Designed miniproteins, single chains, continued (5). Designs and how they scored, part 20

Each design is a single chain, and the fold is of that chain. pLDDT is the mean over its residues in the fold that is shown.

## One batch from the design tools (miniprotein)

Design m16667
Fold by ESMFold2-Fast:
Structure m16667 (fold): chain A 75 residues (1-75)
Amino acid sequence: AAKSYRLLAEAARRAAEQHPGARDDLVYIAELFEKAAETGDQAVEDEANLALQRLSERHPDAAKALRDIYLELAS
């Protein structure tokens, strides 16, 4: 889980460079996944997942970029 969360955080930071309109949301998501990787706190994990869902609703292109980058990094 911790490695996957660090990769999700990295993917979110890279997506933020490509999608300035979603930058603040993506940076927030990156910080949440970094904290989840460090602490293992379930409440932080739940908050990160809710933030991802909200990103998909508000910025579907940025959410897709995050997913695509994550899959590339996880390979």
Scores: mean pLDDT 87

Design m16668
Fold by ESMFold2-Fast:
Structure m16668 (fold): chain A 103 residues (1-103)
Amino acid sequence: SAREEIEELAKELEMPELAEKGLASYDEETALELMKRVKEELPKQLEEVLKYLEEKAKKEGVSIEELLEELLEEAKRQAKEYGLESIVKEAEWVVKKIEELKK
């Protein structure tokens, strides 16, 4: 079923909240299509972000870890301003995936 595929994709992406948000906002077929698109596009987007961070770190003479800490601090600032804890969770997920790619 579409729901079983959505749950499996959320598990593969390590984002259980993505399945919950999708199913709350969209019908099962639309949520499945959106999650498949995220799975296909996300690796390329993460590689582009990592490349950007590597170039910025090299130009500024800082570590990628310092840039990732700045991203988390900015996310925490925005979460405080807008009252949206999901911003911090999203930033933490991006940091984790970038660190996994940094091998």
Scores: mean pLDDT 76

Design m16669
Fold by ESMFold2-Fast:
Structure m16669 (fold): chain A 106 residues (1-106)
Amino acid sequence: KIDKAAELVIEAAKELLEAARVALKKAKTKEEILRAIAYILEAIGLLIEAKLAKERKDVERLLRIAQRLAELAQRLLAESTDPEVRALAEKALKLAEEAIKLVESI
């Protein structure tokens, strides 16, 4: 069950990373470019941390990563009007929230 929670966190990080990449591709201002790069870097870091937490069976770390992914996805949804970015960010949020519920049930 920890493995399934870890898989959901990893998938949430991948979806957030894809949302940030699409945001970067569609960015028209320097501010939009810098914000997208910041999301990409943080999503990559969280993806690496999630894989490491899976190897170590670190439930507390998985919960913290899932909570951070949900926060970032919500922030990206508030900042973006692009339908593709919003769809990917919403998918990331739902996966992160599912992971949180699964971890809390352990």
Scores: mean pLDDT 88

Design m16670
Fold by ESMFold2-Fast:
Structure m16670 (fold): chain A 68 residues (1-68)
Amino acid sequence: EKQVEVNVETTPIDEIIAKAKALGKKVKLTGNPYAINSIKPHLEEAGLEVETEEVDTPDLIITIESLE
């Protein structure tokens, strides 16, 4: 009955794209190369600059960079 509410980013990819376009159009993907390669083409097709960092982890971390 005691719940640990983990506010995990379950944002659809379209919302990530819209947010990135508003902030700076640059997205960094950090994680397993298979996970990176599953999402990268969708971001690039939307006109975003995608930087990738391969790490030995099961998680995919998506960072939206604000270009000032």
Scores: mean pLDDT 65

Design m16671
Fold by ESMFold2-Fast:
Structure m16671 (fold): chain A 93 residues (1-93)
Amino acid sequence: MELIEKAKELIKEGKFEEAIELLDKLIETSTDPRDILRAMLLKSVALKELGKEEEAEKLIEEAQRLAVEEGLYDDYQESSVEAVKLENEIKKK
């Protein structure tokens, strides 16, 4: 997914607001709940870096709900690990 990879690059570059705009577009336009789930978790990383912790927590809860409703727990686990690794990469700069 080209847009997700671009959003990850923007997050690594510290361009959190630009990453959120791109991820919001993906969430709004994607028909695949796996892509939506992944985008939501990556957006939560950018929100945390902007100090919007409550918004990030709500988005993670929404992603968890989507994973339950669609039966995507394995996809949730993989995307959650991806988000944690990305947060760790940013904090080591």
Scores: mean pLDDT 84

Design m16672
Fold by ESMFold2-Fast:
Structure m16672 (fold): chain A 87 residues (1-87)
Amino acid sequence: QQQQLATAEANYQARMAESDALFKKADDLYKEAGKLATEGLQSDPETRKKLFEEAEKKVDEAAKYRNQAETLRSQAEADYQNTLAQL
């Protein structure tokens, strides 16, 4: 019982840490997209369009990392709750 709880806690913490790392990757990409968008606002219309397209690609990539982080977190929480319910 105690060994199963300790293992479940360790697995939960490890997956939560991995989820946090993925959220940080998403935040970094959103920050880069924000810089491109700001540069675009200060640019001519043609350059602005290109910078906004690059920003959009980074936002899409950030959204993928965020979705992976949320999925991992949800799975970690479900696995931990299932273990607690069996104790």
Scores: mean pLDDT 86

Design m16673
Fold by ESMFold2-Fast:
Structure m16673 (fold): chain A 94 residues (1-94)
Amino acid sequence: SMEELLELLEETRRWLEEQLARIAEADPATRKELLAEMVEHLRELAERLEPYDPELAASIRRVAELMERSDDTGAVTLAQVTLHELGVRIEELK
């Protein structure tokens, strides 16, 4: 349902926000681990979104792939952009 989609997006947005805050304070080794967890979480989100919003699912999957191939700074930037896009999508669904 649209309500389930909205809840999923809001939960993911909160989780990404918390993970980015942890990354900002983390040492380099912990930062790499947290970024890897974020990539996996985004892949799972894309799979769950596919029945509801295939375009958003494809976009998030591409971001996860780019993050995996990026350095830490590039991965953080991509995650921040994704957080912003999720916020925009949430407002569109209200």
Scores: mean pLDDT 85

Design m16674
Fold by ESMFold2-Fast:
Structure m16674 (fold): chain A 68 residues (1-68)
Amino acid sequence: SAELEAKLAELEALAAEVMARASPEERQQIKRLMLDVLEAREHGSEEEFAAKLDEAIAELRRMGARAA
C-alpha cells in the first residue's frame, strides 16, 4: 500500500541518518533489519510487512537516540 511504502521511505531515511554515525557492528545490524523488512515486503503478508516496518523503525530510533 502507499501508506506502507511511505513508512519504508521513512525507515530508509532513518537508516541512512543512523548509519552515518554507526559503528561497523551497528551498520551490520541495520543491514540485517533492512533485509528482514524487504523479505517481509516480497514474501510476507501486508500485515507482516507493516509489523517488520514498525519493529525496524523502533530499533533504529533507539540506536539514533544513543548516537545523538
Scores: mean pLDDT 82

Design m16675
Fold by ESMFold2-Fast:
Structure m16675 (fold): chain A 87 residues (1-87)
Amino acid sequence: SSMPSEEELLEISRKIIEAASLSEEGEIALQLILYEGRARLGDEEAKKKLEELKKEHPEVYEKLLEASPVIHLTERQIEALEKALKE
């Protein structure tokens, strides 16, 4: 019943980015997640980038879907990840 606070989302985001930065696969997966989120919010540029990444790295996208069949980041989660990436 506790929705994560903005600070908790930032801490989780930093940990996700740290883990993703350990490998090229992780970095690609993080980009796929962010572009998917932005595309769902109506960002047409993000839709294009998402389709390009899916085409270039279909194996990473497939693994991502297997680990989380439906990756639906809320706008707040996307904003927290983007803010943490700018640090």
Scores: mean pLDDT 79

Design m16676
Fold by ESMFold2-Fast:
Structure m16676 (fold): chain A 81 residues (1-81)
Amino acid sequence: ELEERAEQTRKGVREALKAGYDPERIANALVNAVKEAIASGDPQRAREVALNARYAAEALREMGAPKEVVDKVIQAADEAL
């Protein structure tokens, strides 16, 4: 289900941040994943990766990542949706 997948993604981001991973590096990895999915020419893949990036952006925001870092991920995801 979508909600279960969304929560798993949010949990993964929270765990990474708790482990000391840089929010900006996490955001850049998500942006790059969306760009690669768009470049693949598969709209279904692009949509799935973009939705995952949006869930991850929610967790980044909840964990106190800078607004510009969160907005960068949301903007990239919106380009694929």
Scores: mean pLDDT 81

Design m16677
Fold by ESMFold2-Fast:
Structure m16677 (fold): chain A 87 residues (1-87)
Amino acid sequence: SLEEEIERLVEKFREYLEKNPNASTEEIETLVLTMVQELLDEHPEIPEEKVLEFTERLIEEARRLKGLSDEQIERIREQVERMIKAH
């Protein structure tokens, strides 16, 4: 199901953060955007609300483990909004 795939992707992201302690916040930002784009590409009928929920879950993990700045978080949100509008 979509919910199971979202849970798996969030777990995969958390594992990446744990295994890559030297990854930059810029690399983490790029990975978040890539994972959101992949979810959109694999699920053409995904509701906007579910994309936003997924994005916020990735942001929460990245903030907790890597200390993303507020500026980086706002950039991610803006890029995801543009990706949803283009979908």
Scores: mean pLDDT 85

Design m16678
Fold by ESMFold2-Fast:
Structure m16678 (fold): chain A 98 residues (1-98)
Amino acid sequence: SAPLTSPVTVTSFTGGYGSLEEALEKLEAFAAENKIKINSLKVVVAPDAGENSYVTVTATTTLDPEGRIVGISVEIVVEDSAETYEKQRALVREQQAA
């Protein structure tokens, strides 16, 4: 049997005042506190991203056979702050309307 890959747990967090530096600091602190290995780090910067860009961090966790988190693969996306803010506001409004 192909090992049924343990269900991949995706965690995400967004810095409302965030910079790439703040996102990296939060990632390193999280990994250190939870004793998790950072398996990979990918950073994507949008061509039109300004100095006040929003940063979205998406993390894919790797689990051991016992279901414990042993590693994390991270993608950091830096987008224009206005577009990212509008996306976040729309999501919050949708959740509050439900």
Scores: mean pLDDT 62

Design m16679
Fold by ESMFold2-Fast:
Structure m16679 (fold): chain A 85 residues (1-85)
Amino acid sequence: SLRQQAQQYINQGRSYLSRAGRLASPDQQPRIRQLLDESLSSSPGGGSRMARRQARHSRDRGTRRQLLQASDYYLTADNYIQQLS
C-alpha cells in the first residue's frame, strides 16, 4: 500500500538522520539529535525541509550528504502520503 511505502521511506530518512548525527561535529550533534527526535512527530514534508536546512549549516561533506539523503527520502514519503487524499 502507499501507506506502507511511505512508512518505509520515513524509516530510511530516519536512518540517514542517525548517520548524520554520528558523523557531525560535536557542536552540530545536539541539533541533529533534535531533528531525529522531532522526526517521530513531524510530517515527512516538514522532516525534508528541516534536514535540508541542517545540511546548509553542516561543515562536513559526509554529514551534509547524509542529511540530503534524509531530506530526499522524507520528500518521497510525503509524495506517497499526498496520494492517500
Scores: mean pLDDT 82

Design m16680
Fold by ESMFold2-Fast:
Structure m16680 (fold): chain A 65 residues (1-65)
Amino acid sequence: MGKKREEEKRKKEKELAEEYKRLSREILAIAGRKITPDLERQIDFHSESAAKARLGSEEGNIPKE
């Protein structure tokens, strides 16, 4: 059945989004930029979008886990 695969994708997406958020915050801190509420929302949105795109690309190239 394919149901577990969809749930695994969800978990991977959340995990990647969290990783991207952490990296984005770290990069901004190194750059000496203050994180505003707007920037924080942008980080969240971009991290989620990046995670989704990453999983889509991997699905096309690497169908394993």
Scores: mean pLDDT 71

Design m16681
Fold by ESMFold2-Fast:
Structure m16681 (fold): chain A 75 residues (1-75)
Amino acid sequence: KKKEALLKWFDRYKQRLLEEAEKYMTPEDVEKFRKLADEAKAKIEQIPPDEVNKALEIVSELGLEFSKMITYAKK
């Protein structure tokens, strides 16, 4: 199902973002981002399989938060 493929993709996406976060962010900020990513995954898991496209909005929101945090950390 599309949702299963999306969750597998999201796990890889989350891993990539966390690896980047660990390079530039403090441990405290990495934990903050990890919580945001875990919340995003929980929201995606609650989306019905026929509405999986709504998960793209959740992924976009997480990506925006990551971009904000990483930009601040790189200063």
Scores: mean pLDDT 79

Design m16682
Fold by ESMFold2-Fast:
Structure m16682 (fold): chain A 69 residues (1-69)
Amino acid sequence: DDDENIEKGKEEVIADLSKRSGLAKEIAELLKKATNEEFLELVRLAAEMGREGLPEQEALERILAFLKE
């Protein structure tokens, strides 16, 4: 079930980010309100940033900006 797999992945990401501070925690709060569709778009964005080798803090800032729109 695709929806169940997406929801599980989203919950794992939220749990991991919630244990951190600063931007990561703010992203976790926004992800709790995000749809599964928004989460999939975020995963695609994260894959692109991973390919660019962006520093973690810059990647978190980009993710936060995406979720705020």
Scores: mean pLDDT 76

Design m16683
Fold by ESMFold2-Fast:
Structure m16683 (fold): chain A 83 residues (1-83)
Amino acid sequence: SDAQEHEALLLETLERAARERGSEAAARAAELLRNRAPVEEIEAAYRRAAEEDPEATEELERKLLEKRAEKFGKPEMMEELLK
């Protein structure tokens, strides 16, 4: 399911930012997502993580586009979608 794939990718990206870059905001967002907190709280924490580490946000968007392109068989569109 798309929602489960999106959640798994978001969680992986946030946990990676926390682990590899030491982002406290990313760790918090990952915790809220794992605990299935209200969407409003998860969104607020995610925005905080994006502000602290813009590269983590870019990586997440890139991976979401990669999975979407793979699912629709259009990997060549990935670079265009990143703009």
Scores: mean pLDDT 65

Design m16684
Fold by ESMFold2-Fast:
Structure m16684 (fold): chain A 84 residues (1-84)
Amino acid sequence: SRFLESAEYNLKQAEKLKKEGYPDLAKSAEALAESHRAEAEGNLKEALDYSVKGIAYASKAVSDDPEKAREIGLEMKKELEERE
C-alpha cells in the first residue's frame, strides 16, 4: 500500500530528525506517519486528527527556525514524490 509505504518513510525520517536535534519536526513526521496508516485503514477521522497534530508541530518548528524547517520540508517532499 502506498499509504503504508509513506507511513514507513515518515517514521524513518522522524528517527533521522530526532538524531539531528529537530524534535518538533520529528513529531510532525511521526504524526504524518500515523495519518497515512489511518488512511490505509479507512479511518479518515483519525487520519485528519493526526494531520492536524502534524501541522501543529511543523508550525512550531517553522516559528523556531523557519529556514531550516523549510529546507527539511522540501527534502522530505522531494523524497516522498520520488517514492510515489
Scores: mean pLDDT 79

Design m16685
Fold by ESMFold2-Fast:
Structure m16685 (fold): chain A 95 residues (1-95)
Amino acid sequence: DPEGVQEILEAISEKTDETAALFKEAMERLRNGADSVVITLPELVLSTREQAERVVEIIRHYAETYGIELLDLRIEELPDGRYVVRAELRLPRPT
């Protein structure tokens, strides 16, 4: 489904700068002696549950691949029928 994938990528892209800033701050804390840093990803708002589920799968795949701990990962339905993905991650100190 190319159209559904493009909408997901656009939603992620809109939050890229916020996400990059959060990771930069987390890396600075790790460099300054923190053993791990907890970050809350920016909320991603999607039009359908299927799109939100695909975003959750992407986040899980990256977390598993890079050894990032998922503290919370959920989909919430908004009153207007849209879906929000919320994620809280623990970044470990690089080995």
Scores: mean pLDDT 75

Design m16686
Fold by ESMFold2-Fast:
Parts: sequence; structure tokens; C-alpha cells
Structure m16686 (fold): chain A 65 residues (1-65)
Amino acid sequence: NPLVEEAKRLLEEALLVAYYRKDGEEAQSLLKKAAELYRKAGVPQEEVDKTVAEAEALIEKLLAS
């Protein structure tokens, strides 16, 4: 599913932006775009919410590194 693959790439980009640029706002923006693509791909909302929560926690740790 091309939407799922694009969502994964945006999520990975969000983590890299948090780690290398320390830009939390850009990382959160990319994560929101990834979540939207997961929803459009038909991923259940519960799974999307779980993925977002896990990514948000990881972004927080990467920004503090």
C-alpha cells in the first residue's frame, strides 16, 4: 500500500528531524502527516493512536539527547 509506505517514510523523517535538527515543531508536523496517511490507508484508529503515542515519546527523547 503506497500510502502506508509514504506514512512510514514521513514517520522516519520526523525522528531524524528530531535527532539531527532538534526541531520539535517540524517533527510533530511530519508525524501528523504520517498519521493522516495511515488513516487514509484504512489503518484502524486505535493502531494509528498507538503509533503516534509511541513516536511522540521517542521524539521527546531524541529532542532531549
Scores: mean pLDDT 87

Design m16687
Fold by ESMFold2-Fast:
Structure m16687 (fold): chain A 76 residues (1-76)
Amino acid sequence: SAEEIIKELKELIREELARGSTITQMVERLRAKAEELGLSEDTIEALEVAVMLFRAVNATEEEIFKQIEKIVKKYS
């Protein structure tokens, strides 16, 4: 379900932020997880761009989570 996918992606983002991962590391691990979850290439690319942009502007974890949810619901 979209809800389970969102939960898995949010957990990955939380863990990567807690680890102090770079933008590149987070994007690479996000792609791997999204591919594992069976997301389309369009959805994966939208998630990568969103994470890159939001991290570049020091967005909060909650702001990143809201954007992930919007993207998954839009492209699923």
Scores: mean pLDDT 86

Design m16688
Fold by ESMFold2-Fast:
Structure m16688 (fold): chain A 92 residues (1-92)
Amino acid sequence: TPPLDTLSKSTAPSLRVNGATYPYSFSLALYAGDLNPDLTLVIRIPAGASESEVLATLDFAEYLRSRGHKVRFEIRDPSLPQDLVDRIREIE
């Protein structure tokens, strides 16, 4: 439903990326295109990141790619499941 999608987008107080929570103003600036679209963004996945934190990071990274940004991942957790690693590399 469009009202639900709008609510999820406009009322979310923060965005979680690479296990960290970012204020809404930061995510809004990114969405507004305050970043150079030619800039390559490196997103680090820290050791001990939960699957839910990794998935949230992937969702945000795919959004950045849809905005024309180049995204690269630096995986610091050697125990991360191979299926998640493969999904990360496909998004790059």
Scores: mean pLDDT 56

Design m16689
Fold by ESMFold2-Fast:
Parts: C-alpha cells; structure tokens; sequence
Structure m16689 (fold): chain A 96 residues (1-96)
C-alpha cells in the first residue's frame, strides 16, 4: 500500500467537495492531507482532537450537508459512529 497513492486517491475523491472534514488517528496523514486540500482552496476542518460528542454535533450540522468526511482510524467503533453521524448530516464518507 502506497501512502502517496492513498493521499492522491482521497484528494481526487473529494475534488468536488467545497468542505472536507478530517478525522484521523495519524497526525502526519491528517496534516499532510489538510495541507494539500487547503492548497486547492478547500475549507478543511480537522475534528481529530475534538470530543466525540462535538464531532457528532458538527457532522449533523445542516451547514455541512454535501461536505465529505474523511476517516482514518483503527477503531471500528469510532468509524461506525462517525460514519452514521455523517450520513445523517447528508455528508459523503471516505474511509482509508
């Protein structure tokens, strides 16, 4: 698995999204992805350091309908909770 190819694929998948929300267990991956997306003029919100309740509230906010949530975590429980909240908020979800 090539990390550079994964980042390129994620950037391509979110190219039509004006706003991208990131949740990552890897600081290096989240910072690198956020940098690339911001260079493209996208609004990037990193929620990785927020409490889970604040993450859920943000993902359900109708202002972010049509945004994309990018998830990178080894926690299946966190992935399931965040994916459910994002879908309820009308977001697309990318898991890597």
Amino acid sequence: MDTDEDIKKIVEEVKDSKTVIIYSGSKELSERLAEELRKQGKEVIDVSMLPIEEQIKLLKDPRFKGATLVINTLSKKEQEILTKAAKEGGMSVVVF
Scores: mean pLDDT 80

Design m16690
Fold by ESMFold2-Fast:
Structure m16690 (fold): chain A 65 residues (1-65)
Amino acid sequence: MSAEQQQAAVALAKEMLKQGKSREEIVDELQRRFGLSPTQAEFAVAQAELELLQEQDNPDDPSVM
């Protein structure tokens, strides 16, 4: 529900994509970890795919996973 949670979900989705997880498996995990709806989780995965493809220069925040 929060944009902050969605961004954190994107970061997790990026790691799972690197592990070779399917979109569906990532969506399920995001729902469990962040309480997202299926639609929100799918959107987070799409964002993760785009960010992962563009570049890997993400700043490490104090609470980054």
Scores: mean pLDDT 73

Design m16691
Fold by ESMFold2-Fast:
Structure m16691 (fold): chain A 78 residues (1-78)
Amino acid sequence: RGAELAARAQAAKTREEQIALTAEYLALYLLALAEAAGPAAAEALLAQLEAEARAAEEDRELAVAAVREARARYEAAL
């Protein structure tokens, strides 16, 4: 499921599709982490991903957009 979405994101040819699929994968992973380790663990990982996206040397705009959309999807699912 999540790995399948990640693989499809890599194959996607549009930036919008890559962002949407990556965000869906991250949101599902965050929800699974929140269920297994609690919402504080998911929020800590999300904060780390946001920092890593801002520090990215290449594809920073895509990384930032994907993590931001993942946060929105994760919060909407709560």
Scores: mean pLDDT 76

Design m16692
Fold by ESMFold2-Fast:
Structure m16692 (fold): chain A 85 residues (1-85)
Amino acid sequence: MTAQEAADLALSAKNPDEAARIAHQAGATKGADYAVKAKELGEENARIAASAMVQAGRALRAHPDLTGEEAAEVIAKAMEAAYNA
């Protein structure tokens, strides 16, 4: 699952717990892929995406009253912040 796919899926989430689960699952799913890609291609992109997903998931778990749309915004901002770091 890509970072964009996770964000799109989070936008359709009916509650913040579901959005947080999607974010964590996206990071975990890309775990092996990100390690292989980082070693073979020397790219930071997969690592940045995985980091953003973990960070967003933690934030969403802390705020269970957010709507799916608000949760997706948190994920998008976390990805932007990780990419610019």
Scores: mean pLDDT 52

Design m16693
Fold by ESMFold2-Fast:
Order: sequence, then C-alpha cells, then structure tokens
Structure m16693 (fold): chain A 117 residues (1-117)
Amino acid sequence: SKEEEVLELLREMLESNGLEFDPFLAPRAALDVLEYLKKTGEKPAESKEEALKKPLMKELEKLIEELEKKGLYFAAALEQQLRDHMIAIMVYLSKNPEALEFLEENEEVLKRLAGLN
C-alpha cells in the first residue's frame, strides 16, 4: 500500500542517519519539513550543521528551552526527538531529490499517518 511505501521510506531516512524509527513522529516530522520547504522555497539542508542554522530549527530549539524552563522535561524530550527526525529527513532529501518528490506526491498519506485527518 502507499502507507507502507511511505513508512518504509521514512524508516530508511531515519535509520540511514542512525536514528530509531518512530512511526507516529516520523510522518509529522516529514510534514513539517515539507511545509517549511514550500513556505521558504529553500533547498533541504545537506548536513546537520546546515539544518541547525535554519529558522525552523531555531524556533524548535526555543520551544525546547521554554518547555525545560517550565519543568516540562518529557515534552522537551519529545520536541528534541522531533527536531532530530526533521534534521535526518532534511539531510536525506538533500541527497535524494526523488524521495522529496515522492513525499510531496503522497502528502495526504503523510497527513493520515500523522493523525491530521
């Protein structure tokens, strides 16, 4: 199914960057990356260092700091995991433009997997 194909690609993206695949977090991270790229017209970051300089990552880092200041350490850890997933996806997409096209064509599948329908 298209859902299985999307999940397999997301697993490849995360595992190729040494991360454990989360089937609930990965589709959300992919959607956030796609939305950022569409909104800015920017290309995916080629490295973790380049990704960390992007406004999207800086905003997420500020959110993590705010959560930690409030003592919401579990929520902060979840946002850190989301950030790591988004970085891994961006780096993968920069090297695999066909994967970016595939995710854009299957955005509705990503939304369903992320629970946004």
Scores: mean pLDDT 85

Design m16694
Fold by ESMFold2-Fast:
Structure m16694 (fold): chain A 96 residues (1-96)
Amino acid sequence: MLSEEEVKELLKQAEEHIAAARAALAAGDEEAAREHAEKAEEIAEKLYEGGEYEEAAKIYEEVARIYEELGEREKALEAEIKAGLALLIVGVEKVT
């Protein structure tokens, strides 16, 4: 399991990569946008593996949007599926 400090650091890194990917898209730099989206996806995977499903889902959703804008339909769909699975796990954990 990830510590609270590790989660906070991973979230900060993911937000920085998502912001950089969006800036790259606005500049027409598809390569930089892809690299930053992939880094954010790696962070979401670490959060998911650490049991931080709500935070992982948020990052996967943002990554999916970036892949959609890049025209990478398969990667976008995979990220959306991972976000959905993470949210289902959260929903199950909240059921008494």
Scores: mean pLDDT 84

Design m16695
Fold by ESMFold2-Fast:
Structure m16695 (fold): chain A 103 residues (1-103)
Amino acid sequence: SKIEELIKRLEELSEELIRLTRELIKKTGVRTEEEIEAAEEELRKSVEEIKKLAEEGNLELAELVIEYLELQVKALEALLNGDEKTKQEYIEKAKKLIAEVNA
């Protein structure tokens, strides 16, 4: 059940990240459709690798990556709402999470 819960959260976060990224680009016009498609493909590849880690019993690593993606979603939502302070807070939390994994 824990593996199934993590995979479900991962898939939901992946879809939310894609949605928010497309909304940001519609609002700002900063990237081309080709750049969006490339980013979506890389995200899908990452999702498959994380699913594999969870299925192989690397649950702690899978949970850390899911937490990182949740922070990215919150940062993008803050950016879309023009909340620069909240965006920066979530970016700093994501940096700390990565630093702890690499320590």
Scores: mean pLDDT 75

Design m16696
Fold by ESMFold2-Fast:
Structure m16696 (fold): chain A 58 residues (1-58)
Amino acid sequence: MDKRIAESTKESQELKQWVDLVRQGKTDKLTPEQLEKAKKILHAKDSGRQASRELAQQ
């Protein structure tokens, strides 16, 4: 358990932003490491197989 919620909050917010970019299909805006972390979060969250295609497309 972290002493500072701000540190974990920043990391969580960044991960959520990266996950959102992956869902929008904007993976080119992420570094390879950020993309891998975002994909791991998507797997953990059970986002579904075609969420980025079905949920919201441009």
Scores: mean pLDDT 64

Design m16697
Fold by ESMFold2-Fast:
Structure m16697 (fold): chain A 55 residues (1-55)
Amino acid sequence: SKAEQDQRIAEALLARMERENPEVAAEVVAARPATPEEMIDLMLEKMAEEVEKKL
């Protein structure tokens, strides 16, 4: 289902973010997004900001 796919994507993105910047990953988890879709959106925003700062 879409929810299962979104959950898998959210987990993969979170794992990647934890490797790149664990402090920001902790902020995303602390926000406790209600759905995997919300988590993905928040993580993409934070990951893009971190990538731009480093590269």
Scores: mean pLDDT 76

Design m16698
Fold by ESMFold2-Fast:
Structure m16698 (fold): chain A 95 residues (1-95)
Amino acid sequence: MSLDELIERLLSVLSPELAEDFRYFVDLLRTHLSDEDVRVVVGLILLLRQLGYSDDDILFTMQLLYLQLQSSPEVRDQLMEVLREVRKELEEIIS
């Protein structure tokens, strides 16, 4: 699934309020990550929704991911390592 298709799919299953927060979050991710890494993060959020996590859980996850990306370089690098490790699993689930 392409990044644009993935974003559109996730937006279609979120509340209007959460969809606006998600759009803002994706724009912020693009300032720190490549499009490929943004795809992995967006895929993770979609996976959480598919597993039945609430809008509040998803919003909290987005806030935590943003804080991790804004904190120390070590924390950001550790997060990116984890995201790369799960990339294949996420693509199997969402593709």
Scores: mean pLDDT 74

Design m16699
Fold by ESMFold2-Fast:
Parts: C-alpha cells; structure tokens; sequence
Structure m16699 (fold): chain A 86 residues (1-86)
C-alpha cells in the first residue's frame, strides 16, 4: 500500500537523520543536505508530493534534534502524512 511505502521511506530517512545526529552533524547541515536531496528529486514529483515531503522532512529533523525517539518520530510523521494528504 502507499502507506507501507511511505512508512518504509520515513523509517529510512529518520534512521539516516539519527545517524547524522549521532555523528555530531549539526541540525543546519542535515537540513541543507536534505534540501539538496529534495531539489534533485523535484523534477520527478508533483508539487503536492514535494510539499508533503518537505513538511515531513522538516518535522523529522526538528523532532530528532529535540531528543524524540526514532519510534515516536516515525509514528508522528506517519500521522502528519495522513493529515497532509487529505
């Protein structure tokens, strides 16, 4: 399902953000890195899909750097995705 695909993508993205935080990468550097990834993907996404991914990644970075657990972050992002796609 679309939800399962999005959940897997969020798990991978959040996992990578946690690894960067554990390696001592700043929040700002993580944001810049993901902005570049989104820019590279922009031609292959609809404007709505790009907006949703930007919102989810921005929230993911905020939650990870605020000290939330990986599981809590993923659950909050999946809930936010369901709200944004409506």
Amino acid sequence: SEEEIIKQMLENAVGNIYKMKEAGVSKEEVQEKWDKVLADMAPYLSPEELKILKELLEEAIELVYSGESKEEVIEKLLKKWKELKK
Scores: mean pLDDT 82

Design m16700
Fold by ESMFold2-Fast:
Structure m16700 (fold): chain A 79 residues (1-79)
Amino acid sequence: GMAEARRLREETLRRVSGLSDPLEQYRLLVDGAERARELGDEATAEELNELAGDVAGTLPEADREALRAEEAPRVAARA
């Protein structure tokens, strides 16, 4: 429900702010976005995916390519 999705959003953002590794921040944001989508909160899922994209943009190109390879099965499941 909406309350569960809001709690997930707050918890995800709190955990991300406690992390110093952008790779871990990215993975946590992507996981949070998928969970929000499962709860039916597309707005929260979009927000968390946008933040994940911003974090990914700060990574070296090699790390971004590795993340895209890991992410491809999850993206394919949504297509």
Scores: mean pLDDT 74

Design m16701
Fold by ESMFold2-Fast:
Structure m16701 (fold): chain A 55 residues (1-55)
Amino acid sequence: SLSPATVERFVDLLVEDPAAAEAWFAEHRASLSPEQAAALEALLAGYRAVLERMA
Protein backbone atom coordinates (compact mmCIF):
# COMPACT_ATOMS: atom_id res chain seq x y z
CA SER A 1 0.00 0.00 0.00
CA LEU A 2 1.16 3.52 -0.84
CA SER A 3 0.61 6.41 1.55
CA PRO A 4 -1.40 9.36 0.14
CA ALA A 5 1.68 11.57 0.72
CA THR A 6 3.87 9.29 -1.44
CA VAL A 7 1.27 9.27 -4.24
CA GLU A 8 0.93 13.08 -4.03
CA ARG A 9 4.72 13.58 -4.27
CA PHE A 10 4.99 11.19 -7.22
CA VAL A 11 2.10 12.88 -9.06
CA ASP A 12 3.69 16.30 -8.44
CA LEU A 13 7.02 15.03 -9.86
CA LEU A 14 5.20 13.46 -12.83
CA VAL A 15 3.46 16.78 -13.65
CA GLU A 16 6.67 18.82 -13.26
CA ASP A 17 9.12 16.39 -14.91
CA PRO A 18 7.71 13.14 -16.37
CA ALA A 19 11.21 11.93 -17.33
CA ALA A 20 12.40 12.35 -13.72
CA ALA A 21 9.31 10.48 -12.49
CA GLU A 22 10.07 7.58 -14.88
CA ALA A 23 13.72 7.56 -13.79
CA TRP A 24 12.71 7.58 -10.11
CA PHE A 25 10.31 4.66 -10.67
CA ALA A 26 12.92 2.63 -12.60
CA GLU A 27 15.57 3.27 -9.91
CA HIS A 28 13.27 2.39 -6.99
CA ARG A 29 11.23 -0.44 -8.58
CA ALA A 30 13.16 -3.18 -6.70
CA SER A 31 12.36 -1.46 -3.36
CA LEU A 32 8.60 -1.26 -4.10
CA SER A 33 6.00 -3.90 -3.28
CA PRO A 34 4.07 -5.39 -6.24
CA GLU A 35 1.04 -3.26 -5.27
CA GLN A 36 3.14 -0.09 -5.04
CA ALA A 37 4.81 -0.80 -8.40
CA ALA A 38 1.42 -1.46 -10.06
CA ALA A 39 -0.05 1.76 -8.63
CA LEU A 40 2.87 3.91 -9.85
CA GLU A 41 2.84 2.21 -13.29
CA ALA A 42 -0.88 3.05 -13.54
CA LEU A 43 -0.15 6.70 -12.67
CA LEU A 44 2.62 6.86 -15.32
CA ALA A 45 0.36 5.29 -17.98
CA GLY A 46 -2.55 7.57 -17.04
CA TYR A 47 -0.42 10.70 -17.28
CA ARG A 48 1.04 9.64 -20.64
CA ALA A 49 -2.53 9.17 -21.93
CA VAL A 50 -3.56 12.64 -20.66
CA LEU A 51 -0.48 14.31 -22.23
CA GLU A 52 -1.12 12.52 -25.56
CA ARG A 53 -4.78 13.67 -25.52
CA MET A 54 -3.74 17.29 -24.81
CA ALA A 55 -1.15 17.33 -27.60
Scores: mean pLDDT 76

